# Designed miniproteins, single chains, continued (3): the designs that were tried, part 59

Each design is a single chain, and the fold is of that chain. pLDDT is the mean over its residues in the fold that is shown.

## One batch from the design tools (miniprotein)

Design m10039
Fold by ESMFold2-Fast:
Structure m10039 (fold): chain A 77 residues (1-77)
Amino acid sequence: SEAEKELDRAYEEALSLPFGEKVRKAYDEGRKYGPIAAGAALANVMRELAEKSPFGEKAREIADRAYEAVEKMLKEK
C-alpha cells in the first residue's frame, strides 16, 4: 500500500541517523505484530531521540511521518 511505502521511506531515513541500531531494534520488534505496530514503534523511538539528541528536528519529522503512515493504514479498511 501507499502507507506502507511511506513507512518504509521514513524507516530508511531513520537508519541514516547515528542511532540505527536502536531504531532497527524497535522497528523489528514492532514488525512481529504487523506494519501498524512497526510504524508506532518507529514513531515512539524517533520522538524519544528528538528529545535527547542534536537531531531533534529531523527525528521529530520522521516520527510525524511514521504516525501519518499508521493513520493511513487504519483508514484503508
Scores: mean pLDDT 80

Design m10040
Fold by ESMFold2-Fast:
Structure m10040 (fold): chain A 97 residues (1-97)
Amino acid sequence: MKPDPEKAAEYARKGAELAKTAPNQELGDQARKYFEKSAEAAEKGDFETAAKYAMNGAILAVESGNLDAARYFAEAARAMGDEKGAKQVEHAIEKAS
């Protein structure tokens, strides 16, 4: 899939907003930081770096109990063209469910 940096950044920022309301606030704050870095990288067209930050943030979002934030992040990975990253996030969500 062709990268869509605008949509990737939008999904990553939505994930960051949701992460700050996580049941585990410390993990939620860490996830938010990674999502913000992912959005910044995506806006600059650095999709490889954006996807890596995204994956780290998504896993922390799952661990924080915020599965909705993790789902937005899977969509950001797809928008960046990272189908493998999106599937890894989906597997983490399944294990947390």
Scores: mean pLDDT 74

Design m10041
Fold by ESMFold2-Fast:
Structure m10041 (fold): chain A 86 residues (1-86)
Amino acid sequence: MDAETGKEVKELALKLEKEGESLLTKYGIEIKLLGMFYTKEGVRVKVVEIKTPEGETRIATLAEAPVEATEEEEKEMAERIEEILA
């Protein structure tokens, strides 16, 4: 569901923020995860916003190899995200 996808995106954004803090500073490029969704073919797609040091903003779509998450894995991820937000 879209709401569960949004919560998963928030968790991934937090991980990128923690692990990518030095990366963002080193390159002078700011990368934000805007959203993530699954296509009907099971391909995971991430939408990111990239700000260059020149002040230009780009939206990029990244397609990953098709990964089918089980319903149990999706629920487990959603619960984990809720724990982080609580």
Scores: mean pLDDT 53

Design m10042
Fold by ESMFold2-Fast:
Structure m10042 (fold): chain A 68 residues (1-68)
Amino acid sequence: SADEAKLAEANRKYNQLLKDNSPENLKELYKAAAEYYYYAARIHASDPELAAEYLALAEEYRKKYEEL
């Protein structure tokens, strides 16, 4: 599905940014984490409790990169 493809892409992006390990990439790392959890929530929409946990994590990382 499109959401599964987006989750996989966000995961790959996050792993590549971790390899760079530079302070300039911190904002991009937080964005990648927010995207990952957002699409994880969408994939697990049939489990409302798990989906809500992933959405909370997505919002946490979104706030972190917006503050940078």
Scores: mean pLDDT 81

Design m10043
Fold by ESMFold2-Fast:
Structure m10043 (fold): chain A 65 residues (1-65)
Amino acid sequence: MEEAEKGFRERAEYLGLSEEEALRRLAEGSQTLADMTGSPEAAKAAEAARAGDIATAAEYSQRAG
């Protein structure tokens, strides 16, 4: 969980995004992946990202692929 959260924050910083903007993009991408693949991990990542839960969103996003 902590490693996935760190990777998420580093990626957001590299792209020049705020954490809020990075979470919005993660929610959109994870929702698209869930809709296309039926991945429960991607669906959980999208839900967590919309709730502002960075740690959970990053963990499930990493697990989704």
Scores: mean pLDDT 77

Design m10044
Fold by ESMFold2-Fast:
Structure m10044 (fold): chain A 86 residues (1-86)
Amino acid sequence: MQFSDDERRDLARRLDRYVRRNRDRLVDGARRHGITSQAQFDQALTQRQGRTQTAVWGVAMGFMSPLQAVDRLDDVQLQALRLAVS
């Protein structure tokens, strides 16, 4: 696996800080894409395209924790997340 457990935990901490800093913008983005409930979020997260962005929106909306987001993403999506929040 590209990302170790320690790297995933560090990335989750960075994501948490990113979401706190950008919450209003991320919540607006989630709502524009119809992610207003847990059910809509779960459906959106099944899509391959934009999955990293969907996970970030889920954290901003309170539908998942930063660690849960990191655990649900593959190595390519985690690389995209690292670039976005670091």
Scores: mean pLDDT 84

Design m10045
Fold by ESMFold2-Fast:
Structure m10045 (fold): chain A 94 residues (1-94)
Amino acid sequence: EEELRRRIEELRREAQELRRQAVSLYSAAKINEAGYEFNRELAERARKEDEELGKQFEEGAEIDRKTAEENRELAREAEERARRLEEEAERLER
């Protein structure tokens, strides 16, 4: 009984930590999306005067876009793991 209670508590705590991690990762993804838009605008402006500089900003935009996508994937994985731990805790409580 007490051992089972501690296990349920551990699962719920780990799930909560994973959900907090997911929130952080989604926030990071939004920042990277803003970086993508910023670099894309800079690339368009720079290309008129310096095609090479425009390409550099375009490369920066792609890095930000990929990083945002990766952070969203990691956030979804964390949420899925949290859900599984919550389901396991619920099963043990019943």
Scores: mean pLDDT 87

Design m10046
Fold by ESMFold2-Fast:
Structure m10046 (fold): chain A 94 residues (1-94)
Amino acid sequence: SDSQIEELIALLRERLDGEALVEKLQELFGISDQEAIDALRSTEKLVEIMRQAGVSPSQIAAVVQAREDALRRLTEKALEQGLPEEEIQQALEG
């Protein structure tokens, strides 16, 4: 529902808590642990899952934007802590 998508966006914006996000994706979409993890790592997989669940294009765009903003902040913090950009990208993609 719209309210549940808004809760997902809030979780992505407040902090990237992997366990809470996995649980929320499973609750919203009825997907497996692995599918939820894959959706957090891949914009393409997240979009596919939301589209199949009948989420509106505008809400899909809002969730994708919130995730991209969260990943950008995490990448910036990791770079400040001395992690190479390539290692950060591999951790986010695999």
Scores: mean pLDDT 74

Design m10047
Fold by ESMFold2-Fast:
Structure m10047 (fold): chain A 57 residues (1-57)
Amino acid sequence: SELKEFAKELLEKAEEYRAGKGNMSGKFPKELEDQIQEGVAALLEGVANLLLKKAEE
């Protein structure tokens, strides 16, 4: 399923952001950029879970 493949890609990107390896501007304090990366990871995980649910339909 294309939805499952895309969800897997989003989860892999989310893992990169949680590891602090996301593409950040470097213009903000590190603490804020770490929080932004965690937020981006959570968003990607949320979208991936929605796609996985749709793939089961």
Scores: mean pLDDT 81

Design m10048
Fold by ESMFold2-Fast:
Structure m10048 (fold): chain A 80 residues (1-80)
Amino acid sequence: SLSKELELEEERKKLAKEIAEKLHEVELDFLESMAELFNRKEVVAEADMTIAEASQRMLENKEAIVFTEEALENLKKLLE
């Protein structure tokens, strides 16, 4: 029974990780959609800018935030 309980716990941890990864993808898709919608001044994201900070600035200032490859890689590292 203990072995079966541990297997269920590992399955739940795996599902939680997959959900977290999918939520992160939805956040990136949201930022891309907002950038396309805002035909306004483009602002290059700082290398350490978080998704939450970018989304707040886009909503408040109506700016299109452009993420460089470096900024995107830094965001991906934060998910690790």
Scores: mean pLDDT 62

Design m10049
Fold by ESMFold2-Fast:
Structure m10049 (fold): chain A 87 residues (1-87)
Amino acid sequence: MEEEVIRKGEEIEKIEDEEERIRKAAELAVEYLEKRGEHVLAEFVRKAAELELKLLKAKTEEEKEELLKEFEPTLEELKAKYEAARA
């Protein structure tokens, strides 16, 4: 699996379309993390990729700030889940 993940990662880095690169990178990371049992981290990657795609489409600093504020509760929830899994 390691060599395959590295190969796929290298192919994704060559994608010039930033939106496609973000989507493919997130898909690869989620698949890897889920196979490792890291379900909370996989959920974080999915949510972070959704935010990154929205930020890519945002045209103003104000829109970007609003998107980051909307994501803040998700970060707190995922942090709590991650800490609970470690305890």
Scores: mean pLDDT 77

Design m10050
Fold by ESMFold2-Fast:
Structure m10050 (fold): chain A 88 residues (1-88)
Amino acid sequence: KKLEEIKKEAEEVIKFAEEAIRLIKTHTPESEDRQRLLQFLEDSIKRVKELLEKALNSKEVDLDKVLEEIKKIGEETKKLFLEFGTGS
């Protein structure tokens, strides 16, 4: 159950970040703020993938902590994307 929840959360975060990258690249001009946000989104995707791989391959990992970290990355990713779209 917990591993399935982690997989679902990871998929949602990655999907959101990939769509955010697509929208930013398509609809915003090149800037330092844009480059920083794109780097953050790409790094977030990498981190979530690493956490998912850790959950899948390690019996010593705390699955509750992994899920919490993925959710936190997802929340931060959404916050920064919204702030960029409304205030930059």
Scores: mean pLDDT 81

Design m10051
Fold by ESMFold2-Fast:
Structure m10051 (fold): chain A 67 residues (1-67)
Amino acid sequence: SLEDAIAKAILDAYRKAREQGLPEAEATVEVEGPPSEDVVYKVTARVTIHADGRTTVEVKVEKLPKK
């Protein structure tokens, strides 16, 4: 689902930042849209880990034609 793709992109970005010691990381996940639409959702999550321990998340969802 789109929700699962968003969650996975956020988790992948966060893990990348943590494992590589980066203050910021990005991850992309693609998922098929609803069966009534011939589309794929491309989800890109960017995670920023601030010095005070707060985490900021930006999510971009692009709707692309199914190939």
Scores: mean pLDDT 79

Design m10052
Fold by ESMFold2-Fast:
Structure m10052 (fold): chain A 84 residues (1-84)
Amino acid sequence: MKKKEEEFLKNGELLIKELLEEMEKAKTKEEQLEIAETFLALMIDNGKELGVEKAMKEFIEELARRLEEKGYLEEAELFRKKLE
C-alpha cells in the first residue's frame, strides 16, 4: 500500500516535469489544453491501475496549484473539475 503511493508520486513528479516542458513548447492555448487533458487522463488511468485513488486526487490538486502559479489558469480549472 505505502510503496504503491510512493511509486505513484515519484512517477508523477517526472510526468509533471514532462507536462510543463510540453506546455511551454505549445504555440497555442488549444494545444496547451490538449496536452493537459491527455496528461490528466494518463494520471487517472495510472492511479486506477495502482489502486491509489486518494493519492491520485491529492496529486492532481497539487498539479492544478502548480499550473495556476505558472499562469495556466484554464488548465488548473480543468484539473480541479475532474476532482469533483
Scores: mean pLDDT 76

Design m10053
Fold by ESMFold2-Fast:
Structure m10053 (fold): chain A 84 residues (1-84)
Amino acid sequence: SRTRAVARAVAAELLLVALEIAIELLKTNPELGRESVANESEALAALARELGLPEVAERARSEDPKEVLEAGRELARAARARAS
């Protein structure tokens, strides 16, 4: 349904924003930042699996925060395309 596709697109965008905040937090509070990135990574991976994007889900679980951020951006783009 279109409503479900729009909801997933919004969820992907909110997760991307949360991840960007978590990565900034790594610069000032590394311990809390790492925990925040890990939490957002799991949420992104779960949403990517729901959208049938297993390669994005794997990248979202990367230990490199830049790879996780790129996965989040790719997921947000894919979710928006499906909602358009």
Scores: mean pLDDT 85

Design m10054
Fold by ESMFold2-Fast:
Structure m10054 (fold): chain A 70 residues (1-70)
Amino acid sequence: DEERRRKEEEEKEKERKIVSLYSARKLSEAGKETSELLLEKGSNKELMKESKERSEESLRKNQELLEKLK
């Protein structure tokens, strides 16, 4: 049944994208937390702010992509 096989392939592709986005999200969350801890320790504030901002931007884009896949 060709229709069933297409549906299964589409669902697998969707699941792969969702899993990939969740993995990227976890990495971005960890990066944000690390940057916040380093800011508290008095590390280079400019570099840590930039790192945190990049992690927040990645999380925001990741959320938009997840919303589109719903």
Scores: mean pLDDT 73

Design m10055
Fold by ESMFold2-Fast:
Structure m10055 (fold): chain A 103 residues (1-103)
Amino acid sequence: SMEQEVIRAIVEAMRAHPLAAPVAEPVDLSKYPTYAGLVDNPMDLAGIEAAVASGEIRSLAELEARLQDMLAAYRKFYAPDSPVVRAVEALYAEAMRRIKEAS
């Protein structure tokens, strides 16, 4: 669908963002074992991309909700001044701008 093409374009733009590296791939559980709970609910760009490909994320509203959950999770597990939280905040702002433009 046209909406699915727009969703994929937004995810691709997030992956291409200069600040995407800290959140591009799943959390390394060998380095961060306390984040094991994120395995069942992936909070990284690869996980979001997989959810779009599988049809778990089918609308801009569902993408927005998933990104809100991601932002909340990173703010909960990391310090507010950490590079990873600042990266997620920047990616979220860019994605929300694109979602609103596409709506």
Scores: mean pLDDT 75

Design m10056
Fold by ESMFold2-Fast:
Structure m10056 (fold): chain A 97 residues (1-97)
Amino acid sequence: DLDEAVAELAAATAMAASKGFEKVTLYAEKGSVYEKPAKEAAERMGEKVEFKEIEDADKTIKKLLEEGYKLLTNKDGPIVVLEKGKELAVIFRDKKR
């Protein structure tokens, strides 16, 4: 499930880079099941893809919105996608309880 989500994201990231996105940043919460797979996906994708560890997905989403990013998905989902010009941000978090 997680590996499928990361593989799907890696493929989508490659397509986005081919369509003119110049940078993709993958954010994963520290200690979440997404941390290691997101880091590994960024390493496989090379220079256009960066991995960042975060403490709180909601705080990171708020900061990106303040920086002018626009939501492309539901902000409360396990995978949240935002864009700003030719930059793409993808945030991974564990299911909210």
Scores: mean pLDDT 71

Design m10057
Fold by ESMFold2-Fast:
Formats: sequence, C-alpha cells, structure tokens
Structure m10057 (fold): chain A 108 residues (1-108)
Amino acid sequence: DEAAEREKRILTTELSPEELEELAKLAEKEAEARRRVLAAFKDEPPFDQLILGEIAAAMVRNGVPIDEALELLLKMKKEGKSLEEIIKELLERGLITEEEAQRILDAL
C-alpha cells in the first residue's frame, strides 16, 4: 500500500534513529515484564495474568525496574487486593498514567 508506505516514511523522518532505538528497547522491556508476570502469577486465572502483565508493562514504561514492578504486584496480590485496587494504588503513587489506568480498567 503506497499510502501506508508514505505515512510510515513520514513517521520515521519525525523520529531520530536514537528515538527509534529507545522505543524498541522499551518494547522489549514491556514484553519481558509480561513474560515474567505469566511465570510469577501462573496459579492466577489466565485473564488476571494478562491484566497483571499489562499493569507491569505500564509500570516499566513509566520507568519502574521490572524486578520492583513484580515485587510490588506480588505483595499487593498477597495482601488480597483486587485488580481495580492495584490499578488505583499504582495511579495514586504515580507509577502508571491516568490514560494507562483507564485503558486497563476498560479491559476488566
């Protein structure tokens, strides 16, 4: 599609090679966060594992180290917090954005 190729070319021109590399590195960190959540929360329902993975990815996107994100999520789940309570607490702490919190809540 020639129109899609032109849009892709324009977007690529607006981003430096360094910015593109940082976006790729962030995507890799997000994927690793989701993978580690699936392993750590293996005994949780599959839907909860997917939502926790999206929460961890959002935390990592906002600069939280993956190990700290996992430790915090494990602690909150052990405390009996619901997914909604976890999302609200992370938003209150500034560990995820309002847009990310709303997107994850809409998936519940």
Scores: mean pLDDT 81

Design m10058
Fold by ESMFold2-Fast:
Structure m10058 (fold): chain A 59 residues (1-59)
Amino acid sequence: GPLTPEQAREAGRRAAASMGAGEEGQERAGKVLTDAVLAGGSSDEAQRAGLAAAYEAAA
């Protein structure tokens, strides 16, 4: 189902945390996912963008 901006932020943070990213990376992934949802993308597109940001933050 569609994510709210708050759910998107939390999902991005959790994804980054599960990959070993620190607080800065978690916040960045959360913001990317939230921004994607606010831009009107699908939940899958938003999650993919957030996951990519989490990977960059964890590397």
Scores: mean pLDDT 77

Design m10059
Fold by ESMFold2-Fast:
Structure m10059 (fold): chain A 90 residues (1-90)
Amino acid sequence: SSKAVLEQFKKDAEAALEEFGKQLEEAIKNKDKKAFEQAITDIQRQLQALYNKASAQVSPEYQSELEKAVKEIHQRALELAKEAYEKLYK
């Protein structure tokens, strides 16, 4: 069902954000700007892949809810990246 696809997207996106946060913490610890840049590229690619997979499976009625979930996840990723950037570059 579209509801199950949306819930799976949220679960997969949460797992991706947790791994992203862990990668950012390691980059800060090691003062590794390349690892930071790689983590940003990887999360962007991973979230896009998860969105594409979910979007192909949800009915039109659930598309707006999926887009809202994507925006919320992207905003959380941006906040994590901003915090890591400030610690790494300051």
Scores: mean pLDDT 88

Design m10060
Fold by ESMFold2-Fast:
Structure m10060 (fold): chain A 81 residues (1-81)
Amino acid sequence: MKEEEEKKKKDEEMARIIEEDGRRTLEYLGTLPPERARELAERVSRHARGLSEKLRENGYEKAAEAAERVARRFEELAREL
């Protein structure tokens, strides 16, 4: 049986990793031609949305919110490209 505190710590750790991965991917996107950047942004947003749903279903609310922020950020970027 998992402790609530342990699950909360894992949720916060996963949220940090998701935000950092999103930030690094955003930096990489800035090095690509607009057409390639848009394609990657659309792909990342789609994957992040799926990840958010799975995390929320498993009770990882903070990690799910982080994935949702990443998805929204890349959707907005793809729209601007």
Scores: mean pLDDT 83

Design m10061
Fold by ESMFold2-Fast:
Structure m10061 (fold): chain A 64 residues (1-64)
Amino acid sequence: MSTVDYTLYDADGALAASGTTRAEDLPAVIDANLPPGSYTGEGVVTYEDGETHTTALEVDVPEP
């Protein structure tokens, strides 16, 4: 499984979250750790062969 190093900012541009998780787990990590709202940022995905890919992130976290 690939890992992702993520950095997310809230709607006001403040740093909301950063960390490393499995790429498949990123949506669940966001939902579990961030309050409801809109977030933007970036992720650096590291694949099993050591290749990396940087992507933009846009995430909406629903209320409970």
Scores: mean pLDDT 76

Design m10062
Fold by ESMFold2-Fast:
Structure m10062 (fold): chain A 65 residues (1-65)
Amino acid sequence: TLEEKFAKLSPREQAVAQSLLDDPEASLRRIAEALGISPSTVSKHLKNALKKLGLKSRKEFIEAA
């Protein structure tokens, strides 16, 4: 399930994914501000999280969660 795969994400990847669940419309900049990291770092963690979750896009993740 998505929940089981979510638990396998790194703490940083979980933080980015959780930020999207809390605010599905959040830009990379907004998530970066919330987490105290750069937008480029958010993008990297999001791509890695989506790959580990077996999802193709941010939209697919929001719809699945």
Scores: mean pLDDT 79

Design m10063
Fold by ESMFold2-Fast:
Formats: C-alpha cells, structure tokens, sequence
Structure m10063 (fold): chain A 51 residues (1-51)
C-alpha cells in the first residue's frame, strides 16, 4: 500500500473525502500521519477509532 507520505496533500484529501472525511479532517490527518509511515487505510482507521 502507498504511505501517506507518497501522496500529495491534494491527492490524500481527495481520497480521504471519498472515504467520508471532510477536507479539514483530511488535512489534519495528512499533517499528523505523513511523519508516521502510515498507509491511507491505517490513518483513516485510527481517526475513525478515536472519532
């Protein structure tokens, strides 16, 4: 799977919005999780687990 860091911020936001996240939520996720070598699916799972 691609890491968050492999996606541009714009690409990540677009993909995250398809999964039900808002633009603001997607941007926060990108800024926090790009440093942690997480995949998009891992980042969304963590966010949804903690709301």
Amino acid sequence: SKLVSDLSKEEFVAEAQKLGLSQEQAEEMYNHFAYMDLTLEEAVTLYNKYL
Scores: mean pLDDT 74

Design m10064
Fold by ESMFold2-Fast:
Structure m10064 (fold): chain A 86 residues (1-86)
Amino acid sequence: PLSALERVIEHELKEVAGLSLEEVRAMTPDELAEKIVENLLKGYEAGDEKAKQALESWGVTPEDKEKLLERARRAAESVKRALDSL
């Protein structure tokens, strides 16, 4: 069950943020949040539907950088806590 969850997290991180589990484990929550924001904004500008859906699910717009970064920090903390629990 835990290894299945770890694989799902790895797949989502790779598809949304372009990051591996090893990279995520090596990052601080702030570094991970910044990388998530960078990759989501790049994806959104490129017309990536997954990036658009992620922003919509978070209830933020690409124009509100402060709110986007705050939401990404919460997501990064949750992901790191989940990985630390495995």
Scores: mean pLDDT 72

Design m10065
Fold by ESMFold2-Fast:
Structure m10065 (fold): chain A 95 residues (1-95)
Amino acid sequence: SLDEEMKELGKKLTEEVLKKIEETAKYLGVSVEEVVEKLEKENREKYLKLLKEKKEEMDKLIAEGVPREELLKKLKEYALEVKKFILEELEKLKK
C-alpha cells in the first residue's frame, strides 16, 4: 500500500507542478518549454543542493536503523518540500 501511495502522490505532485508551469507560461506570454528552461537554468544549483541535503538526511536515518515505513513517510515529506521549492521559484519568475 505504501508503494501505491507513493505512486499516487508522485502523480498528484506532477499534475500540480505542470498546472503551475502552464499558468506561469500563460501569465508571462511564453511557451511552457521556455518556463521549464528558465526554471532549470536559474535553479539548477539550488535544486541539486536540496537533493544532496535530503540524500544526506536519508543516509543518516538509514544508518540509525529507522524502519522502512518511517523512511517512506520522510520521502513523502521531501517530495512535498521539493514541490514547494519548484512552486516558489515559478512564482519568482513572474517578478
Scores: mean pLDDT 79

Design m10066
Fold by ESMFold2-Fast:
Structure m10066 (fold): chain A 68 residues (1-68)
Amino acid sequence: MGPEFDITGETDPEKLGEIYEEVARFAEAQGRRDVAAYWYELASKFYEQAGNTDKAEEARKRAEELRA
């Protein structure tokens, strides 16, 4: 059940959130604010699924700031 493991073998939503958050940081460091915002948005969704609501809200807020 669930064909969800297409990110380097990771299927844990908390780890997926961490991976996307780090990808977002790399994009932000490159000046790619729109790309970074996209990755932060994905990270927030996975953190929320993991029950880490504080990380999820922080990532979502960061995505909104980067799009401003």
Scores: mean pLDDT 77

Design m10067
Fold by ESMFold2-Fast:
Structure m10067 (fold): chain A 102 residues (1-102)
Amino acid sequence: AEEEELRALAEEERERRERMADAILASADLIEEKIGVSKEEVRKIAELIREGKAPESDELKEKMKKIFEAMIELGKKKVTPEAEEFLRIVEEERAREAAARA
């Protein structure tokens, strides 16, 4: 039973990461225009998110933070459905973390 529960949680985490990465990739042109991060760097960061890996350098960490902030703004402004889904995932994650601390 515990193995099935851990497998289900891992699957949900993987699906969430894949959805976030796909939303970032779909918004690569808007991200480049808004914050100047190249489409190649956006793709690299999206792959790190999909794989659940931390950025290897402080420069990549800073770029990832800027991409998250840009996606949140695009979602709040309802620029694309993909950015709105990204915002929803981030808000659900924050709500879960807040509930876990309460």
Scores: mean pLDDT 80

Design m10068
Fold by ESMFold2-Fast:
Structure m10068 (fold): chain A 100 residues (1-100)
Amino acid sequence: VSSLVTQLQEINEQLETELSKPSTNWDSVLSLLVEADSVVKELITSNADLDIVHDELNSLDKLSFKVVTNSSAPLSVKNKALEVQNDIGVYVLKHAVEKI
């Protein structure tokens, strides 16, 4: 779990850096989103505690939203960002249901 949190933090830092550039490398963004999606899916299957990953997932969701709303982003990159947001939603909902 701590290894997955570290991976997600590193991915988020790289996404923030790439998205802040005046000329964004969308191939790099797509690669990072693919890695992020893999980490989120592993968090779902490992039954990791939401409280441990909450800040990193919130950061990833915000970065994915920046990709989706960027008019210069290719459709394939936007689609991967939407997939990442959906997987974050699934993880959060799973943990919310356990508290009801």
Scores: mean pLDDT 79

Design m10069
Fold by ESMFold2-Fast:
Structure m10069 (fold): chain A 80 residues (1-80)
Amino acid sequence: SVEEREREVERAVEEALRALLEEYRDRATPEQLAEVRAAFEGTRELLLRWIREKGMSVEQARRALEATVEALRATLDEQA
């Protein structure tokens, strides 16, 4: 169901955010970590919308989430 896909993707987003915040806890500024949280909230909203409106699969959503994580890591590493 759509609701099952939404719950799985929300869990994946939460897990990825937690992991990234922990990874960069000691090497990113509070401002950079706040930007990461904002980016994840935007990604969550986008993925949930695409599941509801475009029938996006959990696998497609996970790939999009992975791309977001990679982009955020690259940004944080560049700013170091």
Scores: mean pLDDT 86

Design m10070
Fold by ESMFold2-Fast:
Structure m10070 (fold): chain A 57 residues (1-57)
Amino acid sequence: MIKLGNKGDPAPGVEYKEIDGKKVVIAGETDTAASLENWKLSGADYLLPNEKFLKEL
């Protein structure tokens, strides 16, 4: 998982799971660099990337 480091408010439409007390966003195949800022603003602690996203980071 990739640490986002931002504790902002949850953004509307962003899906997350709570794992071991931390909010984790699951990246979709259509997510882009612009989605990264939305995930930070979602109050998520970590990102669970997909294979494509890992190659683009």
Scores: mean pLDDT 55

Design m10071
Fold by ESMFold2-Fast:
Parts: structure tokens; sequence; C-alpha cells
Structure m10071 (fold): chain A 90 residues (1-90)
């Protein structure tokens, strides 16, 4: 499913984020991820899209709690997820 594809991309992103040394590198990885998932979100039903956005938010909070993401990167990604949602529903 498209949700399974997003879950696989999130696992790949998690490994890359753990290896990144700077907030700048992490922001670039997040930007690339957002661009990659935009077409998948557009192909989803409204219900699947809402599930995907919730999955993204849970993923972000988990990495923050694990110490992988700084406050700056967490804020940056939350803003990106909000922008992403608005772009795919408009």
Amino acid sequence: SLLDEIAELLEELKEKLKKAKTDEEKKKLLDAFVEKIKPLLREMTEEERNEAILLLKKFLMELYEEGVLSDEVLRYFNDKVGDLYNEVVS
C-alpha cells in the first residue's frame, strides 16, 4: 500500500538522520523526504492521507524523544509537515 511505502521511506529516513552530524544535514534529509512523499500523498484517499500525516507526526516525536532530533530540527519538520498538508489538500 501507499502507507507501507511511506513507512519504508520513514525507516530509511530514520537511519539517515541517525548518521547525520549537523542540524543542517538533517533539514536537507527532511526536505528531500517531503518532496519524495508529496506525489504519494496526492494519490491517497483523504482517510489514508490523514493516517500518513499522523504517522509522520508520531515518527518525528519518537525521534525527538530518542534524542535524534534537536528542538530546531523538530520545529523545522513540524512547519514542513503543516505546509505539506496544506499543499496536498488544496
Scores: mean pLDDT 83

Design m10072
Fold by ESMFold2-Fast:
Structure m10072 (fold): chain A 64 residues (1-64)
Amino acid sequence: SSLIEQAQETLSKLEELQKKHPDDGSLSTLISQLKHAISTQDFDELQNALDAAQAYLKRLAAQE
C-alpha cells in the first residue's frame, strides 16, 4: 500500500538521522515503532507511527 511505501521512505530518513544523532532516544523509539508497524502491516499502527515521525521531523527541521 502507499502507506507502507511512505513508512519505508520515512524509516530510511529516520535511520540516516539516527547516524548523525546516535544518542537520540526519541529517534530510536520512532524507528522501532515504524519497523514494527511495517512488519505487522497494521494500518492504524502505520498511520500512528508515520504521524509521530512526521511531527518529530518537522520539529527538528524548525531547530536547524
Scores: mean pLDDT 83

Design m10073
Fold by ESMFold2-Fast:
Structure m10073 (fold): chain A 98 residues (1-98)
Amino acid sequence: MEAEEMRKKLAEGEEVELESPEQNIKTTLTPDKVATVTATLSTADAEELVAAIEAQPSGNGQYVALVGVEYEPGVATVTTEVTPDKARFEALKAAIAA
């Protein structure tokens, strides 16, 4: 689904769920304009992604919060929440840090 079409459906009060063909990335979008993104990566790629999010958690009007990382031998699952709402982003970061 195209990004513009996703925004249009969310504006109409609909929830949108997207999966990659390989099921390595799953994204769930809600009418509140929050996206939950789960990605399965190599341990090295996951560490690089976490470092990138910590260094620059905002860009292009979006805020990315690191919800969690689950490590397995050679594989990591990284869960993030993406929102254009700075107040929600700050509240989520405070909740994770507590």
Scores: mean pLDDT 66

